# Designed miniproteins, single chains, continued (2): the designs that were tried, part 102

Each design is a single chain, and the fold is of that chain. pLDDT is the mean over its residues in the fold that is shown.

## One batch from the design tools (miniprotein)

Design m7761
Fold by ESMFold2-Fast:
Structure m7761 (fold): chain A 63 residues (1-63)
Amino acid sequence: MTPEQIRRATAAQSLLDSGMSLREAAERLGLSPATVSRLLREATALVGTDDVDALHAAAEQAA
């Protein structure tokens, strides 16, 4: 992953932690929800499994 993609994934996670939905976080970043979801998945693979539950909860809120 590029450092820029990691930054976007981290920003998206921060927005979700602030109470925004995945779609709203994507809109703020100027990305599609699918792109944000993909970036978060790749970031989770780098950090480990800790964020899997957070990603799962965010995906359910976005549906």
Scores: mean pLDDT 69

Design m7762
Fold by ESMFold2-Fast:
Formats: C-alpha cells, structure tokens, sequence
Structure m7762 (fold): chain A 63 residues (1-63)
C-alpha cells in the first residue's frame, strides 16, 4: 500500500545517507581540519536523524 511504498522510499534514502556519511568520515580522516567536510558531515547526519525519526514515527503508528 501507500505506507509500504513510503517506508521503502525512507529506507532507500536512509541507506544513501549512511553511505554518504561513511564517505565523508573517510575523507575527514585524511583531512581532519577541513571545515567544509565537517559542515557537510554535520548537515548529512542531521538529514539522516530526521529521516530515522520519520521512520520511527511511522513504525509507532503501525503498532
């Protein structure tokens, strides 16, 4: 149904953001004082937290 499709899209986007965070953390390890990388990581982690919060809310509504 629509909810299953929405959850599937959330899971796909969460996975993409997790992969992006892993990339940014790897780059930051090589350039630990790069302010732009730190900012990009912080923004990406914030986006992940929002989507994980949305997933948890939707899962809570199904119980």
Amino acid sequence: GDLETFIAKLEARIKELQEEIARLRSELKEAPNDVDLKLELEITEGMLALLEGMRSLVESMLK
Scores: mean pLDDT 85

Design m7763
Fold by ESMFold2-Fast:
Structure m7763 (fold): chain A 68 residues (1-68)
Amino acid sequence: SAMEEFERFVEELEADPRAEVERIGERKAVVTVHGGPTHLTGLALRAIGDYPSIEVSIEGDKLVFTLK
């Protein structure tokens, strides 16, 4: 399901030592990226390419992931 897809993606982000994940309810996560612009862009592109149920917003050094 879309919810299981989102949970799997957030667990993947939580395993990344360069990503600090803050869960906001069941459908939103805010991620602070410590790996610089290339790593931030890589995480955003992974969501866009591999997780069609997830919306991505880029906000400086942060990514906002929302379940559609």
Scores: mean pLDDT 83

Design m7764
Fold by ESMFold2-Fast:
Structure m7764 (fold): chain A 85 residues (1-85)
Amino acid sequence: DLVDTALTILEAAKRALEAGDLESAEISLTLGFGLLGSARSAGETELADALEPLLRRAAEALEAGDIEAALEALDEAIRVLKEYQ
């Protein structure tokens, strides 16, 4: 399931951030962006449109070193994904 795969990846990103592992968090976010392409290909455009700005906020926060903002964006993305389960 695409949603379950996305949840696994974003929860991994969140755990990496909580552990201070910014490299693993960045890798997980990159995989998350890859899933947006898969979602669009599967016709899940509404889901992809909802997630894309949240993943972008998380990535921008990571680039700025703002771990709190990155965690907030990931928590919102995880919440959105759970609504699609």
Scores: mean pLDDT 84

Design m7765
Fold by ESMFold2-Fast:
Structure m7765 (fold): chain A 77 residues (1-77)
Amino acid sequence: MEFSEEEIKAVQTAADLIRAALEGNVEEALKYADELEKLPGVTKEQADGIRKAIEQGNVEEAVKLAMKALKNALDAI
C-alpha cells in the first residue's frame, strides 16, 4: 500500500492528539486539534467539537471525534 506524505501526516496528527488526550495533556491535545483542522476534509465545526471535548476532559468523545476527523481527512486526500 502506498501512503502519501499527507496521509502519513494525518495519521500522525490524529495519533498524537489521541495520545495527548489519554495522558490528560490538554495543551498538547489542543495543539494537535489545531493541526488536524489544517488537514483537507476537516471542518472548523469538527475541530471545535474536538477542542470542546478535550477542554471538558471527555477523552472518549475526543478520541471518537479525532478518529472521525482522520477518516474525513483520508477520504479528502
Scores: mean pLDDT 82

Design m7766
Fold by ESMFold2-Fast:
Structure m7766 (fold): chain A 64 residues (1-64)
Amino acid sequence: SEEEIREQGNKLLEKGNELFKQGKYEEAIKYYQQAVDLYSQLSDYRDSTEANKNLQKALKKLNE
């Protein structure tokens, strides 16, 4: 269901956020990308907004 997809995406986003806070940007990117991929299956694009923003922040950290 869409609800189950959203819940799984949220868990991946939370794990990505934990890794980002630890400075593990490569690992955080992998979880954020998985969250974005799951949220892309939902009709509501707003679900992917935070994951996309955090993905871009993590990518920027690796390119500093």
Scores: mean pLDDT 82

Design m7767
Fold by ESMFold2-Fast:
Structure m7767 (fold): chain A 64 residues (1-64)
Amino acid sequence: SMKEKFKELLRKLGAPEEYLDELAEQLLALRESLKRAGVPEEEIERSLNVAAKTLVEKAKKEAS
């Protein structure tokens, strides 16, 4: 599923295990919002990669 793919991406970026589900759901919500707004798929992919990195860095700081 797309959620599992996002969880794999987040884990590779170093997200703490306890945040994987929450952060993956945030990425799914962002993807759906961008799709509804008519954003091209390539731009959606770039935006999701940036968002994933930002979310992981925030989660790491909060977990520490």
Scores: mean pLDDT 85

Design m7768
Fold by ESMFold2-Fast:
Structure m7768 (fold): chain A 91 residues (1-91)
Amino acid sequence: DEVIKAVEELLDALAARDGNNLDLSSAHVAVASTLVSLRKSKNSPEEKQKEALRETARLLETVARVAEEAGDREVAEKAREAARIAEEAAK
């Protein structure tokens, strides 16, 4: 599952931060919650799975913007890539 793998890689990157940036800490919590929701959606009808993927992509785009504002290019790039994979999977 490409989407779950990308989100897990993003979560690992966020977890590796020292927690001194509150915006990145908030992003870490949001990504973790999104991963739980995405896993739950796997047993849902196709329409609900697509909705969960689109919501995931939108959240990840927000995380990418927050990371860019924080100066964290690695997290921003991983978040944009994960968002792109989620958007593609929602088609």
Scores: mean pLDDT 83

Design m7770
Fold by ESMFold2-Fast:
Structure m7770 (fold): chain A 88 residues (1-88)
Amino acid sequence: SELEREATILSTALALRVIGYALETGKFDEGKKVLEKIRELADIVLENPTEENLKLFRETASRVDAALDAGNFEEAIKAIEEGIEKLK
C-alpha cells in the first residue's frame, strides 16, 4: 500500500539521518542505539500502517531530527520510546 511505502521511505530517511549525525559527532554507540529503536518503531508501524500510525511516526521522526540537531541522543531515544508506547 501507499502507507507501507511511505513508512518504509520515512524509516530509511530517518536511519540515514542518524548515521550522518553519528559520523559527524563520532558517537557510533549512541547512533546504534537510536537505529535499533527506529527499527522497533518502524516494525510496529509496518504491522499496522494506518494514517494515524504514520502521522505518529512522522511526528516522532521530527522529534528525533530536532534531538540529533541538538546533539541529544538520549532525547532521540526517548522520543522513539514515547512513540512506541502511543502505538499500543
Scores: mean pLDDT 85

Design m7771
Fold by ESMFold2-Fast:
Structure m7771 (fold): chain A 88 residues (1-88)
Amino acid sequence: SSAEREFVRRAGELLGVPPRLVDLLLEEGVEKAIEAAESLEEMQKVAALHRLLRELRRRDLSVAEIAEILEVSQSTASRIKRVWEELR
């Protein structure tokens, strides 16, 4: 959906995922985005962002669960959770 695409773009920005990989994830899927990654860190961030979206579609997630999935601070996870809540 348009709201999910906006979520992925904003969450990707907060995670420091390059825009090129966010665009590939949205247009061609996670496998193509991982193949285009130039570092292990970029691969892990793309995979984590994809996993987060799949989990959020299935159930509500706490800030702590988001922080664990993305391997980010609670502060960053809280900002990402707020984006999801604003767009639903």
Scores: mean pLDDT 87

Design m7772
Fold by ESMFold2-Fast:
Structure m7772 (fold): chain A 61 residues (1-61)
Amino acid sequence: VEEEEKKALEEFFEELIKEGLIDEETAKKLKEKIENYTMSEEEIELLKELVAKYFEKKPPI
């Protein structure tokens, strides 16, 4: 993963934790799995749902 992509991913997960959509342990686990390309389809679907919920709370202007 490119350094700028990794930084964006870290910031995104920090916002998810701040909004209460995910806990720190789950965020760390998902980050490691994304970086190592070891995510299951279920975890990918969970990530998609978290993204959708995040934008529901913080809609793009």
Scores: mean pLDDT 72

Design m7773
Fold by ESMFold2-Fast:
Structure m7773 (fold): chain A 65 residues (1-65)
Amino acid sequence: GKEDGKYAAQAALDSLKEAGYENPELLKELEKAIEEGKIDEEGVKLLSKVSDEESAKGAKEKINS
């Protein structure tokens, strides 16, 4: 019953993938939790903040390599 919340959370998760998020296992768990309504933008945002820096750095190093 909260399509906007789920969409925002999924959009945030999609942004992580675009940034080169490197933990597919965690991505899968987040997607499942989002569709079940267990986690929303708030939970995804916490993980995106943590992984965003590492994912961006990893992606840049792969490109430079």
Scores: mean pLDDT 62

Design m7774
Fold by ESMFold2-Fast:
Structure m7774 (fold): chain A 76 residues (1-76)
Amino acid sequence: SPKEKARKAIFDAALKAHDYLMEGNVEEAIAAAEKGRDEAIKIANDDPSLTPEEKQEIIEEAQRVRDAIERAARGE
């Protein structure tokens, strides 16, 4: 489903970001998180079968994960 596809994009991005953070690569970690967020948002927006509520849930989840990774990367 589009929701599962978006969730996979977020999950894969979080794993890549984690690997970068373990190496001390803050910029690359944030970039990986942003790429995953953008891919998930695109999946949500490109699928007309998703309700506005489902699209909002995906977008909010993607943004939360991206923001959490940036906070962790910056020591916030």
Scores: mean pLDDT 84

Design m7775
Fold by ESMFold2-Fast:
Structure m7775 (fold): chain A 56 residues (1-56)
Amino acid sequence: IDPEIIQEVIRELYKNSPLSQKELAEYLGISQPTLSRILSGKKKVSPALAKRIVSE
């Protein structure tokens, strides 16, 4: 799956979820600063993270 599509999916999950950034980061298996950078567009989703999201 395209990491750009997964980044958008993560943004939509955060917008439509009652979870805090910390809780969503824990759910995705990443640190909160990493999630914050993905949400702000400063960092692209890694292929490893994309595979984990697809597996869930």
Scores: mean pLDDT 73

Design m7776
Fold by ESMFold2-Fast:
Parts: structure tokens; C-alpha cells; sequence
Structure m7776 (fold): chain A 87 residues (1-87)
């Protein structure tokens, strides 16, 4: 199920790092940098949402679920995180 969503997301041709960089005006290129950025913006559901997508690309679905849950705790109407948790 989660693999099917990964395939759908890959069709957009926009990497989660690029989306994260667009949201915060940064130039993040690594998972460690993305985690540091999210820690600086703990009240931003978007930062956790993009971290979840990055962990999906790393095939760490357990960590991806953790970050999507955090995004939903901050914004219960976050459709992307909700759909990814349901898959």
C-alpha cells in the first residue's frame, strides 16, 4: 500500500528536499539537514510531512509513519499525511 503511494508521488518529479527548501527558503540536500530544519520549525506540519516523504524514499516506513503522525497532530486536516498513514 505505501509502495503504491511512493509510485504516485514519484510522478510529480518534485523531490521532498525541493519542497522543503521552497517552504523555508533553504538549500537542504541531506536527511540530517532536513531533520535539523524540522527541529527549528517544530510547529510546522509541512516540515514533518516532507521528512516523512524523505524517509519513504529511504525505505524507512516506520520513521515515515512517525513523522506523518506528528504532522497530523499539528494539523489534523493534512490530507497527504492522512492518506500516507492509511496506506
Amino acid sequence: KMGELVEELSKTNVHPFDRLNALYGTNVKSLEEAEELAEKHPDSPGAYEELGLIYIEEKNYEKAEEYFRKALELDPNNELSRKLLEA
Scores: mean pLDDT 70

Design m7777
Fold by ESMFold2-Fast:
Structure m7777 (fold): chain A 97 residues (1-97)
Amino acid sequence: AVEVAAQGGEAALKGGLRAVKNGEGEALILGIAGALSGIGGLFEAEKLNRAVGAGESAIGGGESAKKAGEMAGDKEAVELGEQGIRLGRLGLELGRA
């Protein structure tokens, strides 16, 4: 659970940072939000051992990174955002079980 949620947070962080590099205006702001939420998910997973909190942060970060990637026209940022959502959701569900 925690490891999967951490992978989701990492994907959200990478997607957000990629959108920051390639995006402007609203895409830049959403990329920053995705990266910060991804970091929060990684912190919850790795430092606090909280699968549910980490999963929620990975989902939120992944959603922001996906939107930022779509605005920036960056397919890799979109794919990383989708990975963050998918892995975050899996980590959240496993953490609740």
Scores: mean pLDDT 81

Design m7778
Fold by ESMFold2-Fast:
Structure m7778 (fold): chain A 77 residues (1-77)
Amino acid sequence: STAEALAALNEGLALLQQKRYEEAAAKFDEALRLDPNLPGIYPAVLRQAYLELGDYYASQGRLDLAAEYYAKAASIP
């Protein structure tokens, strides 16, 4: 449901603010699984979140995951 998707999105944003990046990523994945239209509804916040996750994974040498999250950010209109 949209309410469950929004709850997962807000939990992910809170985790991201706490620098709990891997847990934040899991919550964003859950949110988009529940409502794949979220990037159209909240483009600015999801674009920023994906960029921050990309930067985190790049800093960890996880170039595969960094590329994935940068691509997700770039795909948001």
Scores: mean pLDDT 88

Design m7779
Fold by ESMFold2-Fast:
Structure m7779 (fold): chain A 65 residues (1-65)
Amino acid sequence: YSVNIRVAAHDLGLSVEEAEELARRVLEGGSLDEIAEQLMKRGVAKDREEAIRLARGLAEALKKS
């Protein structure tokens, strides 16, 4: 299953710009732990497992742009 960044952003309630920024951090070798904490603080994910899953999904979506 592959979705583009626009669909992923809409599904998470993020702007496309916000989703691209987070996805780019993942692709550039950023810490998944740090990104997961950011998503949890934003209220996008309820726990670390979900946050990591979402972060990886955003990275995949950005690649499909």
Scores: mean pLDDT 74

Design m7782
Fold by ESMFold2-Fast:
Structure m7782 (fold): chain A 59 residues (1-59)
Amino acid sequence: MKEEEEKRGIEEARRLLEEARENNDLETERQVEQALEMYELLKKGDFETVKALSEEAAR
């Protein structure tokens, strides 16, 4: 995928994270943090950890 789209998505996710913190929305904050962490792991090629986190989130 294009790097520009990736950077834009990350920046918007960071904004959502800050809004969730300001609104004390702990559920959204946690979900955004997990999504960002999974994205970083996927970018590094750590697919096993991404798979484990995805399965945990689905339960």
Scores: mean pLDDT 71

Design m7783
Fold by ESMFold2-Fast:
Structure m7783 (fold): chain A 96 residues (1-96)
Amino acid sequence: SAAELREALEEFRRAVKRVIRLLEEGRVSKEGVANAMEEQVARLKAYLSPENQAKLDELMAAFREKLAAATTREQVIAEVEAFAKEVEAIVDEEIA
């Protein structure tokens, strides 16, 4: 399932790029961003250990709180980019 996890990570990366583009264009809400990331996180969790699933759940909860607090497009984009890096670190730990 390492190959399937890598494929899920590639889909996650594509979703992050799409969300950032839509944010730059003013074409997605904070709720839309949260929902898109939740969907990708659910896909990744299918391939992760229980420990890394728990870490990803904590990251997603923290991400939702940070999105709720963000008041500018630039802040939302920065939080999406930070979240993506943290998710990738968890996936890299799983594959290692």
Scores: mean pLDDT 89

Design m7784
Fold by ESMFold2-Fast:
Structure m7784 (fold): chain A 63 residues (1-63)
Amino acid sequence: DLERLEKELARLEAELSKTLEQLAQAAENNDVEAVRRLQSRLDDLREKIAALQEELRKKKEEL
């Protein structure tokens, strides 16, 4: 379902933006532990976004 995938992609994009803001704050505060945790979360979010973008591309081609 394209609508579900697009909605989930938008949600992940919002999470990515929020996590980037949190990472910037943690870096400014020299919170090394938070920076490492947030970088791991960013990698996770980017991977999920890339997978959803690929799934959306495939579904649009196979409609």
Scores: mean pLDDT 83

Design m7785
Fold by ESMFold2-Fast:
Structure m7785 (fold): chain A 62 residues (1-62)
Amino acid sequence: SPEEEIKKLLEEAEKNLSPEEYKAFKEYVEQTLKTQSPEEAKELAELALKIALKEREDRENK
């Protein structure tokens, strides 16, 4: 289900993002769930996590 997939995305974010980045990601997901369908919220959460992980990689590469 989209809800279970979102839960997995939150767990992945918690493992890979800083506490500050995770808090921002979690707040974003909670806001999308209030305004979007679960399927749309899942897609937006996946995109947001990919962007956050790329930003982390870009910081590590200078």
Scores: mean pLDDT 79

Design m7786
Fold by ESMFold2-Fast:
Structure m7786 (fold): chain A 78 residues (1-78)
Amino acid sequence: MLLSPEQQKKLEEIQAALDAGDYEKAKALAEELLKEDPELPRAYLALAGALIGQGKEEEAKKLLDEYLELGREFFERA
């Protein structure tokens, strides 16, 4: 997959933030990744994880549903 070193670093920072319970930081970093590559599946998963951690499960479910519906025919996984 086309992961730049910059995207990889952001994904690592998101994972560290999620592990620390800093869901606000994880959400912000995931949103930055989506601005760089709006089709990056890992960024959608990271954003959904942050939303779930914030207690915003409805927003997370809607985000994932929209992503899965849009990418289902083009991606083997989403």
Scores: mean pLDDT 74

Design m7787
Fold by ESMFold2-Fast:
Structure m7787 (fold): chain A 80 residues (1-80)
Amino acid sequence: SPSIEEVIKEIEELIEELKSSSDPEVQELAKDAEKQLEELKKEIEKAKEEGDTERVNFLHDLLIIWLEKLKEYLKTEKEK
């Protein structure tokens, strides 16, 4: 499985691709995703600092699910 840092990096790269879309709805989704990622980064940092391994693992799984959804969304947008 990819590390949390690797998953975050890939999500950031997909968000940048979505931001480059000519579709205003896709651009707005990308901005919302960027805000959500920043909040998740703060939660992950907090969980790591507190040694909350269960919370870190939960957030890691959540990021993986979100990454796969963003990949599918970007694929659908490129195939239009």
Scores: mean pLDDT 83

Design m7788
Fold by ESMFold2-Fast:
Parts: structure tokens; sequence; C-alpha cells
Structure m7788 (fold): chain A 61 residues (1-61)
């Protein structure tokens, strides 16, 4: 299983958590997606996860 595929899975899990209003869980999943995207060297996926993380943080405020 590749780090890129794992990052995509965590990004999807974060989106699911966000859709049900679980912003704490969404933040955790997005942080994991960022870590794995960075490890995979996928700058676009990392930026996407970072943008969604910021949206989740703002929604929690």
Amino acid sequence: LSDKLLAEMYLALGRMAFSIGDYDLAIEQYEKAIELAEKAGDEELKKEAEEELEKAKKAKE
C-alpha cells in the first residue's frame, strides 16, 4: 500500500467526518493525510489536505 494511496484514504475519511459535523475527527484525518502526502512527495495532494484542514478548523471556531 503506497503512502499516496493512504493519504488519499485519510483525505476521504476527513471529508466524511466533516460532512457529519465531527470537526475534531476531520482535523485528525486531514493531519494524517498531510503527513502521508509529504512522505509520498505529492505537493498537490498535500496542499489539498492543508486547505481542507483550514476549513475544518474554521468550522470548529
Scores: mean pLDDT 85

Design m7789
Fold by ESMFold2-Fast:
Structure m7789 (fold): chain A 79 residues (1-79)
Amino acid sequence: SRERRYEAVRAELKEMVEKARDDPQGLDRLIQAAEEDGNERNAEFLRKVKKAAENGDESLIDELARELVERFEAQEKAK
């Protein structure tokens, strides 16, 4: 189940990176909104998505996927 979740999250992140390449200004607005709301965790996540989109660094997508899976596991454990 964990491997399946990781693969699903990685696929979703790939779509987010592609969307960020198509609309980089939209992503910048989302980053600014997260920073203004004090949601530093979300702002850092969005900055990593931007970096992956700009550099084509697939290792960043893998890092983000692991971070999200760990976050989902923590949320499920808290339920």
Scores: mean pLDDT 78

Design m7790
Fold by ESMFold2-Fast:
Structure m7790 (fold): chain A 81 residues (1-81)
Amino acid sequence: QAEELFEKGLELYKQGKYEEAKKALEEAIRIYERELGPYHPKVARAYRYLGRVYSAMGKDEEAAIYYGKALEIEERQRELA
């Protein structure tokens, strides 16, 4: 389940297991996008945590990309409200 993968990703992130956290969050995002569409709040939340994982790994360029994806989703939600 996407929620279980998201929770697992957060737990792995807290443990400093960044590569495993990344993989779990990426799979959660894939399932959320498929089930809920690419602009759902759960997708934005998962992208923010993926950005945090990349930032913790020192990968600032990749972190910026995922933070940008989360912001785009949040902006699209406000436009559709």
Scores: mean pLDDT 84

Design m7791
Fold by ESMFold2-Fast:
Parts: sequence; structure tokens; C-alpha cells
Structure m7791 (fold): chain A 64 residues (1-64)
Amino acid sequence: HMLPTPEQVRADLLLMLGYLALKEGDIETARRYFEEAASLLSPEEAARVREWMDEQIEEVKKKK
């Protein structure tokens, strides 16, 4: 897995940090990472990230 641009590498790292924040229950930090990652991606990829983020946040809140 090799990303062609620094922006895509940064987006991937931000997504991983968002995943870790969600695992730790830090929803606000996860939102910031996901939004920053989405800003570096195409509109289609950004939309998927936001939909996935909303679903994951709801699951975390549901399980608490």
C-alpha cells in the first residue's frame, strides 16, 4: 500500500488517529481528525468518511 501524494498519506494518518480516538471514547477529537482527513480527500471519499464517522460515533454513544 503506497499512496501517491503527501496529502493522501496525511489523510490516511488522520483517519487512523480518528479511529484511535473513537476507540478511546474521545468523540470530539475523532470528529476533528475525520473532518481534517475529509478536507484532503475527493468529495466522494469525503462523503464516505463523514457517513462512516457518523455511524461509528452513534455506535460508540449507543454502547457508551
Scores: mean pLDDT 75

Design m7792
Fold by ESMFold2-Fast:
Structure m7792 (fold): chain A 94 residues (1-94)
Amino acid sequence: PPSSEKYIKALELYKQGEELYKKGTKEDLEKAVELYEEALKLDPDYAQAWLNLGKAYYELGEYEKAIEYYEKALELDPENQEAKKNLEKAKEKL
């Protein structure tokens, strides 16, 4: 079904992004960003993908973008402790 296929594809893209994020090179982080952005086009309420997009931008030194995407994650999941901690950490870099 179209809705189930969209959700599964978003999850697959997200997991591919996580694998690249874990490698931590600039090229892999940039590819992880692209994969998370594609996942979010399919499922824009995917809070964990917003969080990981923020984490990837943080590792790239893009702290203002990291803050923006952590705030997006918290709009969707206000109790997410990882997003709260990462938001604080990113603000310390400004």
Scores: mean pLDDT 88

Design m7793
Fold by ESMFold2-Fast:
Structure m7793 (fold): chain A 79 residues (1-79)
Amino acid sequence: SMEEFEKKINELKEDLDSKVAESRARFKAAGLTDEEIDEVLAATPLPFNPSGEDVLKYNALKYYEKGDLSKAKQYIDNI
């Protein structure tokens, strides 16, 4: 169960990281500089105009990194 949970977390991280990278062009189109984009993504690594699913993935990863597995699982179950 722990191995399956970690696999799921890694899949969510890869998906979110990919979407964040792809969304840099949208941040630029909105008029942000590369420096401003880097600052925003350092604080909250979410794609431009994130979906509800993206926010759930972000929160699952955030709580996993903090060691709050119960909250991480709660967010995963709502994806």
Scores: mean pLDDT 86

Design m7794
Fold by ESMFold2-Fast:
Structure m7794 (fold): chain A 94 residues (1-94)
Amino acid sequence: MKEFIEELKKLSPVERYEKLADYALELAQRGATVEDLRKMAEIAKELGLETFAKAIENAAENVDKLSLTPAQVAEIFAAFLYMEAALLKLEEER
């Protein structure tokens, strides 16, 4: 985990979001657990993505109330990160 976070910190903001999104999508495809979601929240917090960290942590605690699986939460998180990367890339091309 620490090595992954340090790797992400060396990347550009666009690449960082894309790499984190790829990780989230891989977890979803492998059948993410609530513990995997908590680890994703911890990674997001270490990257300064405090809003995402809180959202994922809250989702991990309330998956039953959301009628979602942890894997579905990870997939949704991946979608948000891919969107953020795309928006940042557009700003860099200005």
Scores: mean pLDDT 77

Design m7795
Fold by ESMFold2-Fast:
Structure m7795 (fold): chain A 79 residues (1-79)
Amino acid sequence: SMLAQQYNNQGVQLMQQGDYDQAIQYYQRSIDLDPNYAQSWYNLGQTLERQGDFDKAVEYYQKAIELDPSLASTIKSVR
């Protein structure tokens, strides 16, 4: 949904500013509205990785890739 995408985008801005706790809250709101929105799961993983919580980051990355396999392809893409 557009609202889930907007919450995700607000989370991205907060993460870029280093406000990881607020970013996580916005990503969780995005997922609550659209649990199939892979980008929010991926961004949650990236934020947790930046906080040093690698175990949770891996869990959320796996969920994102399960929902959108193209996210895995982005990492392994050949030009």
Scores: mean pLDDT 82

Design m7796
Fold by ESMFold2-Fast:
Structure m7796 (fold): chain A 52 residues (1-52)
Amino acid sequence: GRRVVVEFKDKTAEEVLKKIYRPLGVRVYPVGDKKLEVLAGSGTEEQLKERA
């Protein structure tokens, strides 16, 4: 998958983005206090099930 690092100024915006990206089957990892690493993948529900 393709990696994208996103930096947030506000934790509220971070929470909203996590809620949006997770249903799209994108893996989101904390890289730092205000940074998230986003990995794009194919198959939204299948990736969520494999993580559960």
Scores: mean pLDDT 55

Design m7797
Fold by ESMFold2-Fast:
Parts: sequence; C-alpha cells; structure tokens
Structure m7797 (fold): chain A 92 residues (1-92)
Amino acid sequence: SQELVDELAAFLASLAAQGAKIEVKVEGGTVEVTVSGLSTLQLVALSLTLIGFDLDGLEIKVEIKGDTVTITISGLSEEQARYLAERLRAAA
C-alpha cells in the first residue's frame, strides 16, 4: 500500500539523518536501496524492522554483506517506485 511505502521511506530517510549512507537504484516497480555505515547492532535492528514491513505486505528482500545492507523492494507500481527513490535521494 502507499501508506506502507510512505512509512518505509520515512524510516530509511531517518537512517540517513543518523549518518548512514544511502544509495538508490530504480528499475520499473523495483527499488534497490543500499545502506552503509551502520554498526552491527544497527544492522540487526534494521533487518528486523524490514522483516516487519515484509510481513505487513511489502515485498522486501534483505541481503547483508559486511557493514552494507542491500534492500530490494518489489511489486511496487512504477509511480510508487519513483516516489520512494525520490524521497530517499532527497534524504541522502
């Protein structure tokens, strides 16, 4: 839903405000967000929060490699994907 997309955008933007580096790639209805610069505890907390968004109805895949998290959000409309990416790029 658009409301879940708005909540996810706000959550990820808050990580940038806390010093995380965010990079965003869009391809159709899929948004790939790369988050880096987080501590191990912050990475665990982020992963648990993203599992919550997936359970609430967003299609989210999370991959952790070192201090970097790659978040793939799929099943979005092209307009939702663009909106999410624009909000995250503005926060970066």
Scores: mean pLDDT 82

